# Designs tried in a protein design run: designed miniproteins, single chains, continued (4). Part 30

Each design is a single chain, and the fold is of that chain. pLDDT is the mean over its residues in the fold that is shown.

## One batch from the design tools (miniprotein)

Design m13022
Fold by ESMFold2-Fast:
Structure m13022 (fold): chain A 84 residues (1-84)
Amino acid sequence: ELKKKIEELIDELEAKNYSKEAFAKFLLELFKVANLDPSKMNDFLVELMEELGATGGVGDGFLAHVKAVGKEKLLEAILKVLSK
């Protein structure tokens, strides 16, 4: 159920070629679907970056890395972070 909704959100992100605007919308919708507190957004991003093996801050380099690892790895990382 939640997994399927996250997959739909990742499909939208991929359709928008992992743009910064699409990623921001993706995060907002993800937090709504997962019933997460928006104040936890920065903590979530840090944990997601660690799970994906990304270094540095969230920016064009991070989005390029997310695009390179692909939908299935992104889904797995998100589900791991959400299970904490």
Scores: mean pLDDT 78

Design m13023
Fold by ESMFold2-Fast:
Structure m13023 (fold): chain A 87 residues (1-87)
Amino acid sequence: MKEEQREFEEKLREAARELGVLTPEEMTDEDRERLLRAVAKKLGIDVSELTDEQKKLIIDTARRERELLLRDLDRGIDRAIERSKLL
């Protein structure tokens, strides 16, 4: 049971990471609901089958992934601008 829960939580995190990069910086309640539905659909379950703890895990994972992507993108843009000045 605990091992099955851990496996399921890992699948939730993986799906949230993949879908989180597509979420906007400022997630509205509608955006959060869309994310939860997308993750549930990917895993073949209904959103109502997700616990509040699992919903929080999905949202937190997606937000963290988005923040990391934005930080990497900002650094990439800065480097591209700097390279353009050398041309």
Scores: mean pLDDT 71

Design m13024
Fold by ESMFold2-Fast:
Structure m13024 (fold): chain A 79 residues (1-79)
Amino acid sequence: HMEKRLENARKVAERILERLREEGLDTPAMRGGVVFVAAAYFAADPDYEVSDEELERMLKHAREIAETFRWVEEQAAAA
């Protein structure tokens, strides 16, 4: 069970990172968002399987989280 979870997590991380590079979204904020989303899905669903549709959904959530991080950073910079 745990070995399968680790293997799935690795595959998910690799696919997400590849998509970030392909879409030009490889920024520190987006990487943070991706890690958070992947960890949340991995923790919440022990039988989780990542389809292409689900990968796109994860990327969408990661973008939303990354945008929030960027907004917070901009506010903190007193712009």
Scores: mean pLDDT 65

Design m13025
Fold by ESMFold2-Fast:
Structure m13025 (fold): chain A 88 residues (1-88)
Amino acid sequence: MAEEQIRKAIEYLRKAAELEPSIQPLTDKAIEYARLGKEKGVRPVSIATGYAYQALEAARKGEKSKETSQLLSEAMGHLIDAGVLLSK
């Protein structure tokens, strides 16, 4: 179900922000739009994926960039899966 994929994405976004606090404003926006996806469908999930990608770019120069990038990539995968499940 799309709700389960959104929940998993939020878990990975939070873990990424714990490793790299500088990306928290972007991951918080991704979480906000991911939550909206449960009620408003594909478009908020797509916006959440965009914020997760911006967080990935911002994290690239951080000390834990490899670990943070992996968590953000996993979050984006779950957001993409949620978008597919919410589409016709």
Scores: mean pLDDT 83

Design m13026
Fold by ESMFold2-Fast:
Structure m13026 (fold): chain A 62 residues (1-62)
Amino acid sequence: EKIELADKAVIAAVSEKKISVLDAQILIDHYVNGESLEEIAKKYNISVSTVSERIRKALEAL
């Protein structure tokens, strides 16, 4: 399944230090838990644009 494959890739990327733990948590919150960018931004006290940029960078590293 796409979600399970994405979760495994995120875990591998964190293990290999390609992305930060925070970037991995944001990816899981958005793609696995279905949280909106706005909810994630509020949760981590960062801007929506920062959440979007972190997702983009993390996916680029996978």
Scores: mean pLDDT 72

Design m13027
Fold by ESMFold2-Fast:
Structure m13027 (fold): chain A 89 residues (1-89)
Amino acid sequence: GLREEALELARQAARILREQGLDSLADQVIRLVNEAIRAIEEGNFLEAEINIGMLKIVAGVLKTIGLDEAAELLMRAAELLEELLREAK
């Protein structure tokens, strides 16, 4: 489902980040995806939108520094989470 696919994309991005020595950021992107999913499941749509927004900001920063593959994976994860959020509303 959308949840499982978003988590797998985030894990793929996290792997790339760890290969670049960005272990703390890798942990943070996994946390953001898990917090967005939890917020959606709890009906806290504002918190979900904030976590998805933060994930998109991280993706934008990664693209700026040349980590295009990780950025695209996180952007796709954010889009799947936005779809999950729309289905929950």
Scores: mean pLDDT 90

Design m13028
Fold by ESMFold2-Fast:
Structure m13028 (fold): chain A 65 residues (1-65)
Amino acid sequence: SVAREVGAMIRAIGLALEYGLKKVELADGELVIYKDPKNPEGAEKGVKEIEELAKEVGMKVRAVD
């Protein structure tokens, strides 16, 4: 549902800010994570946390280099 997607997006944005990811977008019901090449270690941790969140809420997720 849209409400479930919006809730997941808000949580994903918070994680992206905490771990130093470039951005997170919601595209056609899928979470799209954009890694920041200036922070590779934080990006790896942040991507993993958002992937775990997406799995918990039953959403598709992908990470983009």
Scores: mean pLDDT 80

Design m13029
Fold by ESMFold2-Fast:
Structure m13029 (fold): chain A 96 residues (1-96)
Amino acid sequence: REEEIRRLVEEIERAGIEWAEAKAAGDEEKAKEALERLNEAFDRLLSLAPPEKRPELAATYVAMLLRAEAYLEEGDLEGAKEAIREGARRLLEIAL
């Protein structure tokens, strides 16, 4: 269980970073593929979480994406990647 949660959070971080890099590069196809993997990993993480933890996980995930998007709008790719890493870390702490 803990191993699967860690693997899913690692995938969320990886896919999130790929999404941010693709968006910064204007690669819409790659950004879409990364976002699909990101959403799939998050949906699986929610399925493994107790019902009482799901609202905090969902709020944390949405906040992570909104913060990353805000950095990308300012042209700050490193800020977007850090927002994703921080969000992934927070998701792991909540899910365990």
Scores: mean pLDDT 87

Design m13030
Fold by ESMFold2-Fast:
Structure m13030 (fold): chain A 101 residues (1-101)
Amino acid sequence: SNPVASATTATGNADGTVTTTITASGGGSGGGQAAVRGSDGSGGLGNTTAIAGGGTATSVATGVPAGATAEATGLITSSTTSGSGDVLGQGPVATATVPAA
């Protein structure tokens, strides 16, 4: 069975990063993967992290301008390897704003 993204959270940091965490539930050792991608409101994607089964993964987007809002989305993929595999589904969207200086 494939894991399902059950929660997504995002935090904007004063250093111009956005940290995204996704929680996956269900699945198992044959259950596929959940991948986390952060994006900034001005475009671009940060790091991608893959998880299998139940657990959490964290991705960090960099270079987000002060006062900008970034959307963060968890992706369910068919691959154990971070950043690879087909997208099987999408978790909830979270939004975070980088604090103004």
Scores: mean pLDDT 55

Design m13031
Fold by ESMFold2-Fast:
Order: C-alpha cells, then structure tokens, then sequence
Structure m13031 (fold): chain A 115 residues (1-115)
C-alpha cells in the first residue's frame, strides 16, 4: 500500500540521518556504511524497496567489518541479516526471508550476551 511504502521510506531516511550524524562526529563504522545507506534511500525513492533493504543490509555488514567491538560487530551483523530478510520478503521469497530473520535473532542474542 502507499502507506506501507511511505513508512518504509521514512524508516530508511531515519537510518540515513542517524548514520550521517554519527559520521559527522567521526564514527568510522557510520562513515563506512554511509554510501550504501545513501544509495538505499535513493532506491527506495525510486520505489525499489527490495534493493533498498539489500543495500541497507550491506551497509550494516560494512559497519560490522569496521567495528573493533565484538558486541557491536555482532549487533551490526544481526541488523544486516534482518534487512536482508526484509529484502527477500519483499521479493516474495518467504523461505529465504525466514532463514535470514532466524540468523538475525541468533546473532542478536550473542551480541546481548557480550554486553
């Protein structure tokens, strides 16, 4: 629906805003992810939400690789799998979406155990 698309676009713009603000303060994880999140918002504005969430997932994966904190790395990896799951859900691949959501949940539990 139009409302669902507007909510998804608003969410991706919020993520971009958060990462832009963090990058402006010298956050290396945010700086690394920023180009991918900017492209994700562009794709969402064009109506390609599946690609937008795939790019957001890649952004979080790059942020994880830039992190020196094991708990933060696992958190970013869990977010990457969550958005990859959303991308597959939007493409109608519900089995892949479910598998990635489960992997996201597992990594988030591991991240919380380290905090």
Amino acid sequence: SDLEREIQLSFLRMLLSIFKQAASRGDAEAEAALPLLEEAVRRAEEGDFAEAFRLAAEGYRVAAAASTDPARRLFYESMAYSYLGRSYELEGDLEKAKAYFEKSRELRKQSQALE
Scores: mean pLDDT 89

Design m13032
Fold by ESMFold2-Fast:
Structure m13032 (fold): chain A 99 residues (1-99)
Amino acid sequence: SPLEALLDRLTEGLDELAKKLSTDLAIFVESTISLMRMARRVMSEKEFAELAVRLLGKTIEELKELLPSVPAKDRATVEQIIELLEQSRRELQALAQAL
């Protein structure tokens, strides 16, 4: 499905970016990926898409606020994570409207 294809791209992108982060931040990103996969298994596509749009929106704003406090070596990777989440949220919003 379009939702499954989007989730695969998002989780693959997050996994690749996590490899560039400090170990503690990488574990956090990997845990988030695992939680998203678990939520998808127990929710309908529409319920998951609607919830994911709301949660990603909040996460993006929190990451932007945190960005100045992120270690310099991780900052560019966190910016790439924000960009990936923003793109994925826009695609999820469109899918939620279609479901």
Scores: mean pLDDT 81

Design m13033
Fold by ESMFold2-Fast:
Structure m13033 (fold): chain A 81 residues (1-81)
Amino acid sequence: MRTVLVPVRDEAEELRRILEELSRDPDVHVVVIDIQSTDGSTEVIKEAQREGLDVELVQVPDEEAGRELALRLMEELEAAR
């Protein structure tokens, strides 16, 4: 299983495109790191989940917290190899 980290801030249209592309891979697990979006990004994630994509949402207060989380998750993925 491949894990993909997707940081977003108020980019619902771009997020939809990314999730549609990732949905073509049956072995993908997507972690969306949302930096206080208010533009409907949460609804995009729910749509992708309904279509069968393995995607989870993690909300963070700012870019620094999002970057720290992304680095930690990437390190965990490297350790699991």
Scores: mean pLDDT 75

Design m13034
Fold by ESMFold2-Fast:
Structure m13034 (fold): chain A 62 residues (1-62)
Amino acid sequence: PQTETFQVAAGESLTVTNTSSTPATVTVLWGDGRVETFTVAPGESLTVTAGDIPALVTVTVN
C-alpha cells in the first residue's frame, strides 16, 4: 500500500482522483478535530474544500 499526506490550508481545495484499479481510502483530519473517512472507487474523484478550517488529507491506495 502507498500512503501520501497533503496539507490543505484555509481557503484552498484538493482534488484526489483514483487512477488505480483498487479503491483508495481518504482520511480528512480537520483543524477543529473532526475526522472524516471516504472510499474513492477506481476512476472516481473526491474534492476536499477547506473553508475557514484547514485540513490534513491522507490518501492510502492498496
Scores: mean pLDDT 82

Design m13035
Fold by ESMFold2-Fast:
Structure m13035 (fold): chain A 86 residues (1-86)
Amino acid sequence: MLLSEEEIREALEELERLVERARTGSEEERALAAQGALAAIAYAKRTPSVSEDLRERILELAERAAEVERDPARRAELLEAIEEFK
């Protein structure tokens, strides 16, 4: 699936909102933030045209998602994806 640069920016803005909500929110909100971060990393890995600035933003949001995650398995999955993406 090909996203425009505008669509990618909009998706990352939504991911930022999800991550912030997850900080004080429910387990469901943390799971949504984690899945959003993993999806963004997976998209960037398969899409060479994603700019360095957007890749850095994805990394920042994924690191924040890992920080707010309370489930050890989901946190480990996020940290592994982050290390592979760096």
Scores: mean pLDDT 82

Design m13036
Fold by ESMFold2-Fast:
Order: C-alpha cells, then sequence, then structure tokens
Structure m13036 (fold): chain A 84 residues (1-84)
C-alpha cells in the first residue's frame, strides 16, 4: 500500500502552524501570513477542510496585522470556501 501522501502533507501543515506562530511572536506578520496560507493548502491537499479553513483564517489575521487588508479579506473567503 502506498504511504498516504495526505498524511505527510498534514504533518507538514502542523509544522507550518508552529513556524507561523513563531513568526507572529517575532512581529513578522507577512511571513506568518504566507506560512499559514501554505499550511492551509497542505491541509486541503490532505482532505482536511476544517484544518485548511483555520489555517486560512490565521493567514487573514496575520495579513491584517501586516496592514494588508485586501489579502486578509481574500484569505477569509478562502477559509469560508474550504469549509464547504
Amino acid sequence: MKVPEAEIKRALGDIYLGIGKLLESKGDFDGAAETYYRQGLLYLESGDKEGAAEAFRHSAEAYRKAGNTQKADELEKLAEEAEK
């Protein structure tokens, strides 16, 4: 049986969550937002829609803190779409 790539992608997503939180703690909100966005994509690829939505919301919050409200709004929409 092939090792499920989805499980590996989910594990990588969990690592990216830690990296994003670390970047936020250092004030790198743009880097945190990008990291959370990548986490959300990995969760979508693994079929974890709920995890993806949470990651996209973290990305949206980080973009707002970075002063990029347009990207924040786009990521909020991605979170809503991921929950469908």
Scores: mean pLDDT 81

Design m13037
Fold by ESMFold2-Fast:
Structure m13037 (fold): chain A 94 residues (1-94)
Amino acid sequence: MDAEIEATIARLRERAEAVNAELEARGADLADELALYERTRPLLEELVAAEIAKLKANRDKAELSERAKRVLALDEAGASVAEIVDLLIEEDLK
C-alpha cells in the first residue's frame, strides 16, 4: 500500500469507530438502527474493502485482532463486502 492509501485507511478506521460508537449509543437509547445503518453503511463498506486488502498483505502477522481474522476468513470464503459489513454491524449491536 502506498502512503495515500494508508492515510485513507487510517481516516476511515477512525470514522467507522466513531460511527459504530454512535450506532451503539443511539441503538441503546432510541433504536432507530435502520436509519443509522443506512447512513453508515457506505463508510463501513469502504473501510472493510480497504481493510481486507491490508489484511491480505499481512495475513501471516500474529497481531491480527479476532475481528480482523474473522473479516479475512469471510472474504476468503467468498463473502461480499456488504455481507461482511452486515455481520460486523450485527456483532457490534449485540
Scores: mean pLDDT 61

Design m13038
Fold by ESMFold2-Fast:
Structure m13038 (fold): chain A 63 residues (1-63)
Amino acid sequence: SAALRAALQKKVEESEQKAEETKRRFRDMAARDPSLAPVSQRGIEVADAVLEETKAQAEARAA
């Protein structure tokens, strides 16, 4: 339905914004404490993976 597609689109947009904020926080963390750089890199990778999964789930639910 159009309403479901609109709701899923909104969730994807919110997830994109959240992923960018999360990655920014991890980069800031590594900048303040370089010893946390490996943890920061892993966190960025996880944030990107979660966003991709969210997009895939939205597409599956829209079908």
Scores: mean pLDDT 84

Design m13039
Fold by ESMFold2-Fast:
Structure m13039 (fold): chain A 74 residues (1-74)
Amino acid sequence: SHMSIEELTEKAKEGDKEALKELIKRKDPRAAEAAVQSGDLELLSLLHKEGVEILSASQDPNDPSKVSTEVKFP
């Protein structure tokens, strides 16, 4: 795939499960950020199914689009 990590992250933030799967496959920590920011429980379930653990997550209370995560891949 010629899609960049930035493009995959934006698509995953919009609820694109295939973009999230690709981020997880690449073991990119932005996968968790995108899933949290999307607010989609199915995307969070997908992270857990693939063995990704969210160790910490923080969101700016003045800007919900600004999320930081710490993750552990299998």
Scores: mean pLDDT 77

Design m13040
Fold by ESMFold2-Fast:
Structure m13040 (fold): chain A 80 residues (1-80)
Amino acid sequence: SDLLLKRVQRDVEAVVSLSSSSLTEKQIAAVLSLIGLTEDLKLQEEIPSHILDLVESELSPLTSHSNPSIAQQARIVLET
């Protein structure tokens, strides 16, 4: 759906931006944003393939992030 795509795009952009910061407060915000994205995706009965492709392409690099909480939560999102 158009609303889901726009929401996921904004959430992904926020996560990538926050996770690129060296500030602890922003990295905590990145983890919380990843949790929110995971919950949003879980509530969908069917997730369009182009949305899954967006999430995979943008969040795959975060699975290797130096902050283990960000890396772990990114892996959880991709398992959804």
Scores: mean pLDDT 77

Design m13041
Fold by ESMFold2-Fast:
Structure m13041 (fold): chain A 75 residues (1-75)
Amino acid sequence: MSPEELARELLAEIAEAEREIERLAARGEISAEEAERALAALAELRRRLEEALAAGASPEELLRLAQEGVARAAA
C-alpha cells in the first residue's frame, strides 16, 4: 500500500468516525462536551496526516500518527 492510498483510507475512516460521534451526540449517548473533544482530536489527526503526507511520510509514520490520534480521540 502506498502512503497516498493509506492516507486516503485513514481520512475516510476519520470521516466515518466524525459522523458516528455526531450520531451518538444526537442520540444523547455521549455528552456534547465529549463529542466536542473527540471531534477536535479527529480534526487534529486529519491535519497531521495531511501534513505528513505532503511532507513525504512513510506508511509506517502515517499508521503511527493514526494510532496515536485514535487513542487521543477515545480518551
Scores: mean pLDDT 81

Design m13042
Fold by ESMFold2-Fast:
Structure m13042 (fold): chain A 94 residues (1-94)
Amino acid sequence: SEKEVIEKIKNVKEVELPALVKAYEAGEVSREDFEQGLLLLVQLLKKVYETFKDSEEVKKAIIEVLKEVLKLAQKLGLSQEVIDEIQKLIKELE
């Protein structure tokens, strides 16, 4: 259901992504694994959007996570193509 999806997205933003960032900052996760984790999250969010594209609340939740991922991608110096793809998805959802 849409409510369950929103709860899962909120958990990613509030728990899973912050935990991954803390693990990376503590040196417990390699840069390569951290970058791969962010890319897999973006791909998952794209699939969720395609399934729930008519839900404004799901789109809002996805946008909030994508904005956090964008900040991390910019800080890590990920490729401009990846950064542009994330920015494009955010604009399409706004």
Scores: mean pLDDT 83

Design m13043
Fold by ESMFold2-Fast:
Structure m13043 (fold): chain A 132 residues (1-132)
Amino acid sequence: SAHDKQRRQELDQQAARLVAETGKRALDLLDRAEDLLRQAREQARALDPSVVPTLDAALDHVRSAKAAVEAGDLPTAAEHVAEALRLVEEAAELNPDTRPVLEEAGDLLREALRVVTEGVAQRQTLLDEAAS
């Protein structure tokens, strides 16, 4: 029982460290994507204001994803990143002038989604091992 409690605590600590490391990487990618989306929004406002609501929705999802990452809620972060990516891809198809900036933002969001999704899977593996 003492040995089993210690092993469970060690696995719980590994899971916490994984979430923190994953979060750090995801926040860097999301911050960079947010900056590019703000640039695209300013360009869209001058050139094609019809895509501004789509970009505002994408920015809201990026901000929600960052909040979820900071809370350690990686599954919720993944859902928001996926929705932000979908909206960015829609906006990129509609406006050729903002497309290069939106494609760069999309690449960062795809990498953030990969990082968060891998973090969720790795954390689940550690929790399953702790339960065994």
Scores: mean pLDDT 88

Design m13044
Fold by ESMFold2-Fast:
Structure m13044 (fold): chain A 92 residues (1-92)
Amino acid sequence: SVTSEIGQKLRIIGLQLDAIKYIEEGNEEGAIEKVEEIYKIGREAAKEGNRDVVEEAIKQLKEVKKLAEEKGLEKVKEKVEEAIKELEELLK
């Protein structure tokens, strides 16, 4: 459903903004929680065949990874890299 797909993309964007906020605050645990939520939405979208939602999740996770690298938050970076790899594998 187009409505469901749009809703999933909007949730991913909101979670990415929350992850960025936690990274700026130095809250690694909060950022990781939001990364895991993005991953779960992406994984569910893959099961539904919604490739566009999976691609949106990967895109937003790459933005989170870039900021985590810039701030030196290694735990966030590692968690984001795992999530990106798993979602990219689902697109094969």
Scores: mean pLDDT 89

Design m13045
Fold by ESMFold2-Fast:
Structure m13045 (fold): chain A 109 residues (1-109)
Amino acid sequence: SSLRKSLERLIQDIDKLIQLGKKESTDPRIQALVQQLQQQRKRLQQAYNDPTTSLQEVYDLLVQITDIVTEIERLALEQGKVDLARAAMMVEAENTMLIMLISEELREQ
């Protein structure tokens, strides 16, 4: 499905963001956010692999990921870490689109 492909792409871009966060920053705040993002990424992968996972559960995970990624972007911009900020912005855009699509699907049920 289109939703499944978008979710797969989001997981891939989260993996890139995690890699950049580890490489580009020694800030303990960014490293803590990257660790939180790794935990949410594992939960999102489990949700993707489990066909019994509800759309509401996926929605809640995406909202939590948005909060983490938005804070990474803010800190990256403050530190002039342009590549890290761009990676965070990409994940935010994809995550926002998925939240919108899932919200629409939930309203149609």
Scores: mean pLDDT 88

Design m13046
Fold by ESMFold2-Fast:
Structure m13046 (fold): chain A 89 residues (1-89)
Amino acid sequence: AQINSLIDKLNALKTYVINLLNTLNKADLADSVSSLIDAAIAAINANDYDAAIADLESVIDILKKLSSVPETPAIIEAINDDIADLKNL
């Protein structure tokens, strides 16, 4: 199902971003991103796609503050693709 694929992508994204931020000694940001992605997944499971989109947009706002990290543009693009998938549900 499209929803299961999206949740799998969000879990993979969460693992990648947390590992990246912890490697950069940004554990507080890793915790914030983890919490927001978990909230987005919970919202998807509750069929509250607007809440899930808002949580993912909050993750993008955190990542935009990390302009010196070369991985962030690709991560932001991946999250925007996930938001687009949610808007098409």
Scores: mean pLDDT 87

Design m13047
Fold by ESMFold2-Fast:
Structure m13047 (fold): chain A 79 residues (1-79)
Amino acid sequence: EEPELYELSDEDIEFLVKLARALMEEFTPEDAEERQRYLSRLIELAKEGKTKEQIEDEYNRFVEEHRARRAAELQRLLE
């Protein structure tokens, strides 16, 4: 389904754009599917009226999960 962004404030849209750019910097092209899922979740939280602090907390969890997955892949190569 298309994300309905018309219900978001200008400030919320700018904040989400900032987080989307940060995700683009953190995730490689190979992780595009995971990155897209995380971005969709952040947009959903904003549509639910979550605060910037709550959305940023979720963003930080996504980054940590991504880093943990990469660390697990590296650990597998060292077995």
Scores: mean pLDDT 75

Design m13048
Fold by ESMFold2-Fast:
Structure m13048 (fold): chain A 95 residues (1-95)
Amino acid sequence: ELEKIIKELEELAKEAEEKGFTLVARLIRRAIEILKELIENPKDKKKIFELEELIGLIGIEIGVLRIIGDEEGYEIASKALDLLKKALKIAKEKQ
């Protein structure tokens, strides 16, 4: 299931990059690296914490995109946040 979420995040990162949402793309790509590390080491509590911090950062960016009225960036970032919350739940179940 984490592998499927990684593929969906990779597609969102590419979309963000193509549309110039460079910060959103960088945050998504950082999440992908954390998730790959959690697949290798499912009980790594430090990586769980790093994923939680990253979810917070994406949440802040969603708020910024909403304030400036960037609907497309808001939708991409919101989809990424939903996928990361699902990934966090799966990762915590493997602890």
Scores: mean pLDDT 86

Design m13049
Fold by ESMFold2-Fast:
Structure m13049 (fold): chain A 74 residues (1-74)
Amino acid sequence: MREELQRRIDAFRAELQAELAKALAQGDAATAQAYQSFLRSLKRVEELLEEGRVEEAEAMLDLVRGVFNTVKKR
């Protein structure tokens, strides 16, 4: 459970880092700021997981991913 959720978090962080690098390369400061905000939210998801609050961590991860998908579609 916890290991599987951690792998999902790590995969999403890698995706966010790649998209952030692309936004920065394109000079899209507004999109880069949004991705930086998602990375901070992902840090909080990890903190919830470390505290054993697995259901809350999963719910927050799903919310952050949903917002990310909306921003990426622009």
Scores: mean pLDDT 82

Design m13050
Fold by ESMFold2-Fast:
Parts: C-alpha cells; sequence; structure tokens
Structure m13050 (fold): chain A 92 residues (1-92)
C-alpha cells in the first residue's frame, strides 16, 4: 500500500508538471517533466514491473512531445487532465 500510494502520488504530481509545461507550450519543459516522471515511476515500480512501466511511459512521452510540438491538445483537454490528477492526489 505505501509503495502504491507513493507511485500514485509521483504519477499525479508528475502529470501536473507535464500539463503545466504543455499549457505553457514549452517543449523543453515537457521533456524535462516527462523524464523526471519516468525516473520517479520506474524507481518506485516493483522490479518485475519496471520494464512494462518503462515501455508504457515511453509511449506516453512520445504522444506528449508530439502534442507540445503541434499544439493539438485543447485548453479543455488540459483542464480535464489537471482536474483528474488533482482528484488522484486528493484521494491519497
Amino acid sequence: DARLRALQRAAAEGGLRVLEALEAGDAEAVREALERLREELVALAPEEERERVRESLEEDAELAKRAAETGSLSREELAEGRAYWREQLAAL
């Protein structure tokens, strides 16, 4: 439970940082936020799950980088993501 809560907190805090960078339109800040999130999540994952977590996060990182470069995410989508992560943090 403690490890799962730490993982969920890291995901939510990292997700909020990524969304803040996306809203700012700063592709470099997005890359830095995603790299930090990836490092934190992989470190908290059980050893047998680390490769799966890494692969999942790499796919998400590519999508987020593309969204930052193309401006494809709307303000509404960014607001929904922010609300989602805030609710996840509040539930911890």
Scores: mean pLDDT 76

Design m13051
Fold by ESMFold2-Fast:
Structure m13051 (fold): chain A 68 residues (1-68)
Amino acid sequence: SDLEKRYKELGEEASKAIEELQKAGRGEDARALLDMMVEVHNLMKENEEEALKKMDELRKFIEEVRKK
């Protein structure tokens, strides 16, 4: 489905960001990203609209942590 494809693509981007953050010693930001991915996955089973909204928030968070 489109939702699953978007989750996979976001997961690949998040995994790369997590690796970069861990190598930089930014473990708290890496943990926050992991927690947000889990939340998105849980929302995908309950409410697709909320899952999409949370995916957008996660994408924004990745952009913000990369600017630091």
Scores: mean pLDDT 82

Design m13052
Fold by ESMFold2-Fast:
Structure m13052 (fold): chain A 99 residues (1-99)
Amino acid sequence: EKKKAIEEAFELLEQGIDTALEYVKKGDREKARQALQEAVDRAVKILNEAGLDETARQIRELGEKALESLDDPENAEIDLEVIRAFLRILKVEALKGEE
């Protein structure tokens, strides 16, 4: 079911961002990057396998922005929190499209 794929992919992304935020607060940019990259790659795979190619593309683009934010340590925490908020909006819109 496409709704289940959306729920699973977005939960993985939210967890990945939360983990990245914890590592950013500890000053471990490498672990933050690894956690975020893994979550993005797994979420995109789930969405593509479910035929949700547009949502997968949006998640890849958002993930690239999130990874870029890690190169600016002063703003990384704020940027990741903004991206997390946007993910919640995108999840709601994606789920509405499958009603």
Scores: mean pLDDT 83

Design m13053
Fold by ESMFold2-Fast:
Structure m13053 (fold): chain A 76 residues (1-76)
Amino acid sequence: LDSEVTLSLYRMQASVVLGEEHPQKAAEDLRELAKKYREKGDYETAEVYEEVAKLLAEGDKEGAAELIRKYGEEKS
């Protein structure tokens, strides 16, 4: 996963944790970004956005952070 994408995902997750963004709104924004990446043919990045969105929508902020870390670390 690209470093800039990983940082953007962490920023979104942090905004939810800090109460600056509603989990449902964050999930919706991430799904819209996933659609844009699919339209560009970047299916890997789109899938990561969709998975993070699902975890945030479920209220699993810690799981979302772990998922972002995993994808960010595996693609050095």
Scores: mean pLDDT 78

Design m13054
Fold by ESMFold2-Fast:
Structure m13054 (fold): chain A 86 residues (1-86)
Amino acid sequence: SHEILLQLIGLAIRVIGLIYDYEETDPKLAEALQKILDSIMLVIKDSSPESLEKAKKQLEQVIKDYSDYPLVIKEANELLELIDKL
């Protein structure tokens, strides 16, 4: 869906802004957000079932590794919901 692609691009722009906002004050949070951005870019580049499954596994690992960061959990879950609509 072209609509889901636009939502993925919108999410990427938001996550880029969050990385910029936090890169100096919370580098660990910015690192987690970068991993989410990498997964967004993977899905935009290649929406094959294999790439979607890889992105889902990477996001589940990010949620686990950064469980103390509500913002990371929020952004990762929003991407997971968009992947499920592809």
Scores: mean pLDDT 89

Design m13055
Fold by ESMFold2-Fast:
Structure m13055 (fold): chain A 81 residues (1-81)
Amino acid sequence: SLSRAERRSLLLDRMYQTAEEAIKAGKSVDEVLAAMAAAGREWLAEHAPGDEDARDFARRLLTWIGQELANDPAFRVELDA
């Protein structure tokens, strides 16, 4: 069984990998965040069903990543005002 810290680390890795793939595919910030949310939800359903801590962590992470992506110069040109 995975520890709480291990679950957070693996969830983070999965969501970041999904973000990298979406960014490389030229997706918008909203599409990247949606893909990350879906990937996180799928991972949690498979590896940590009912883990409220991991779910809360994913929600906070999506907010933070959204801010980081908005600060990327490549995405600023493509964001709707």
Scores: mean pLDDT 75

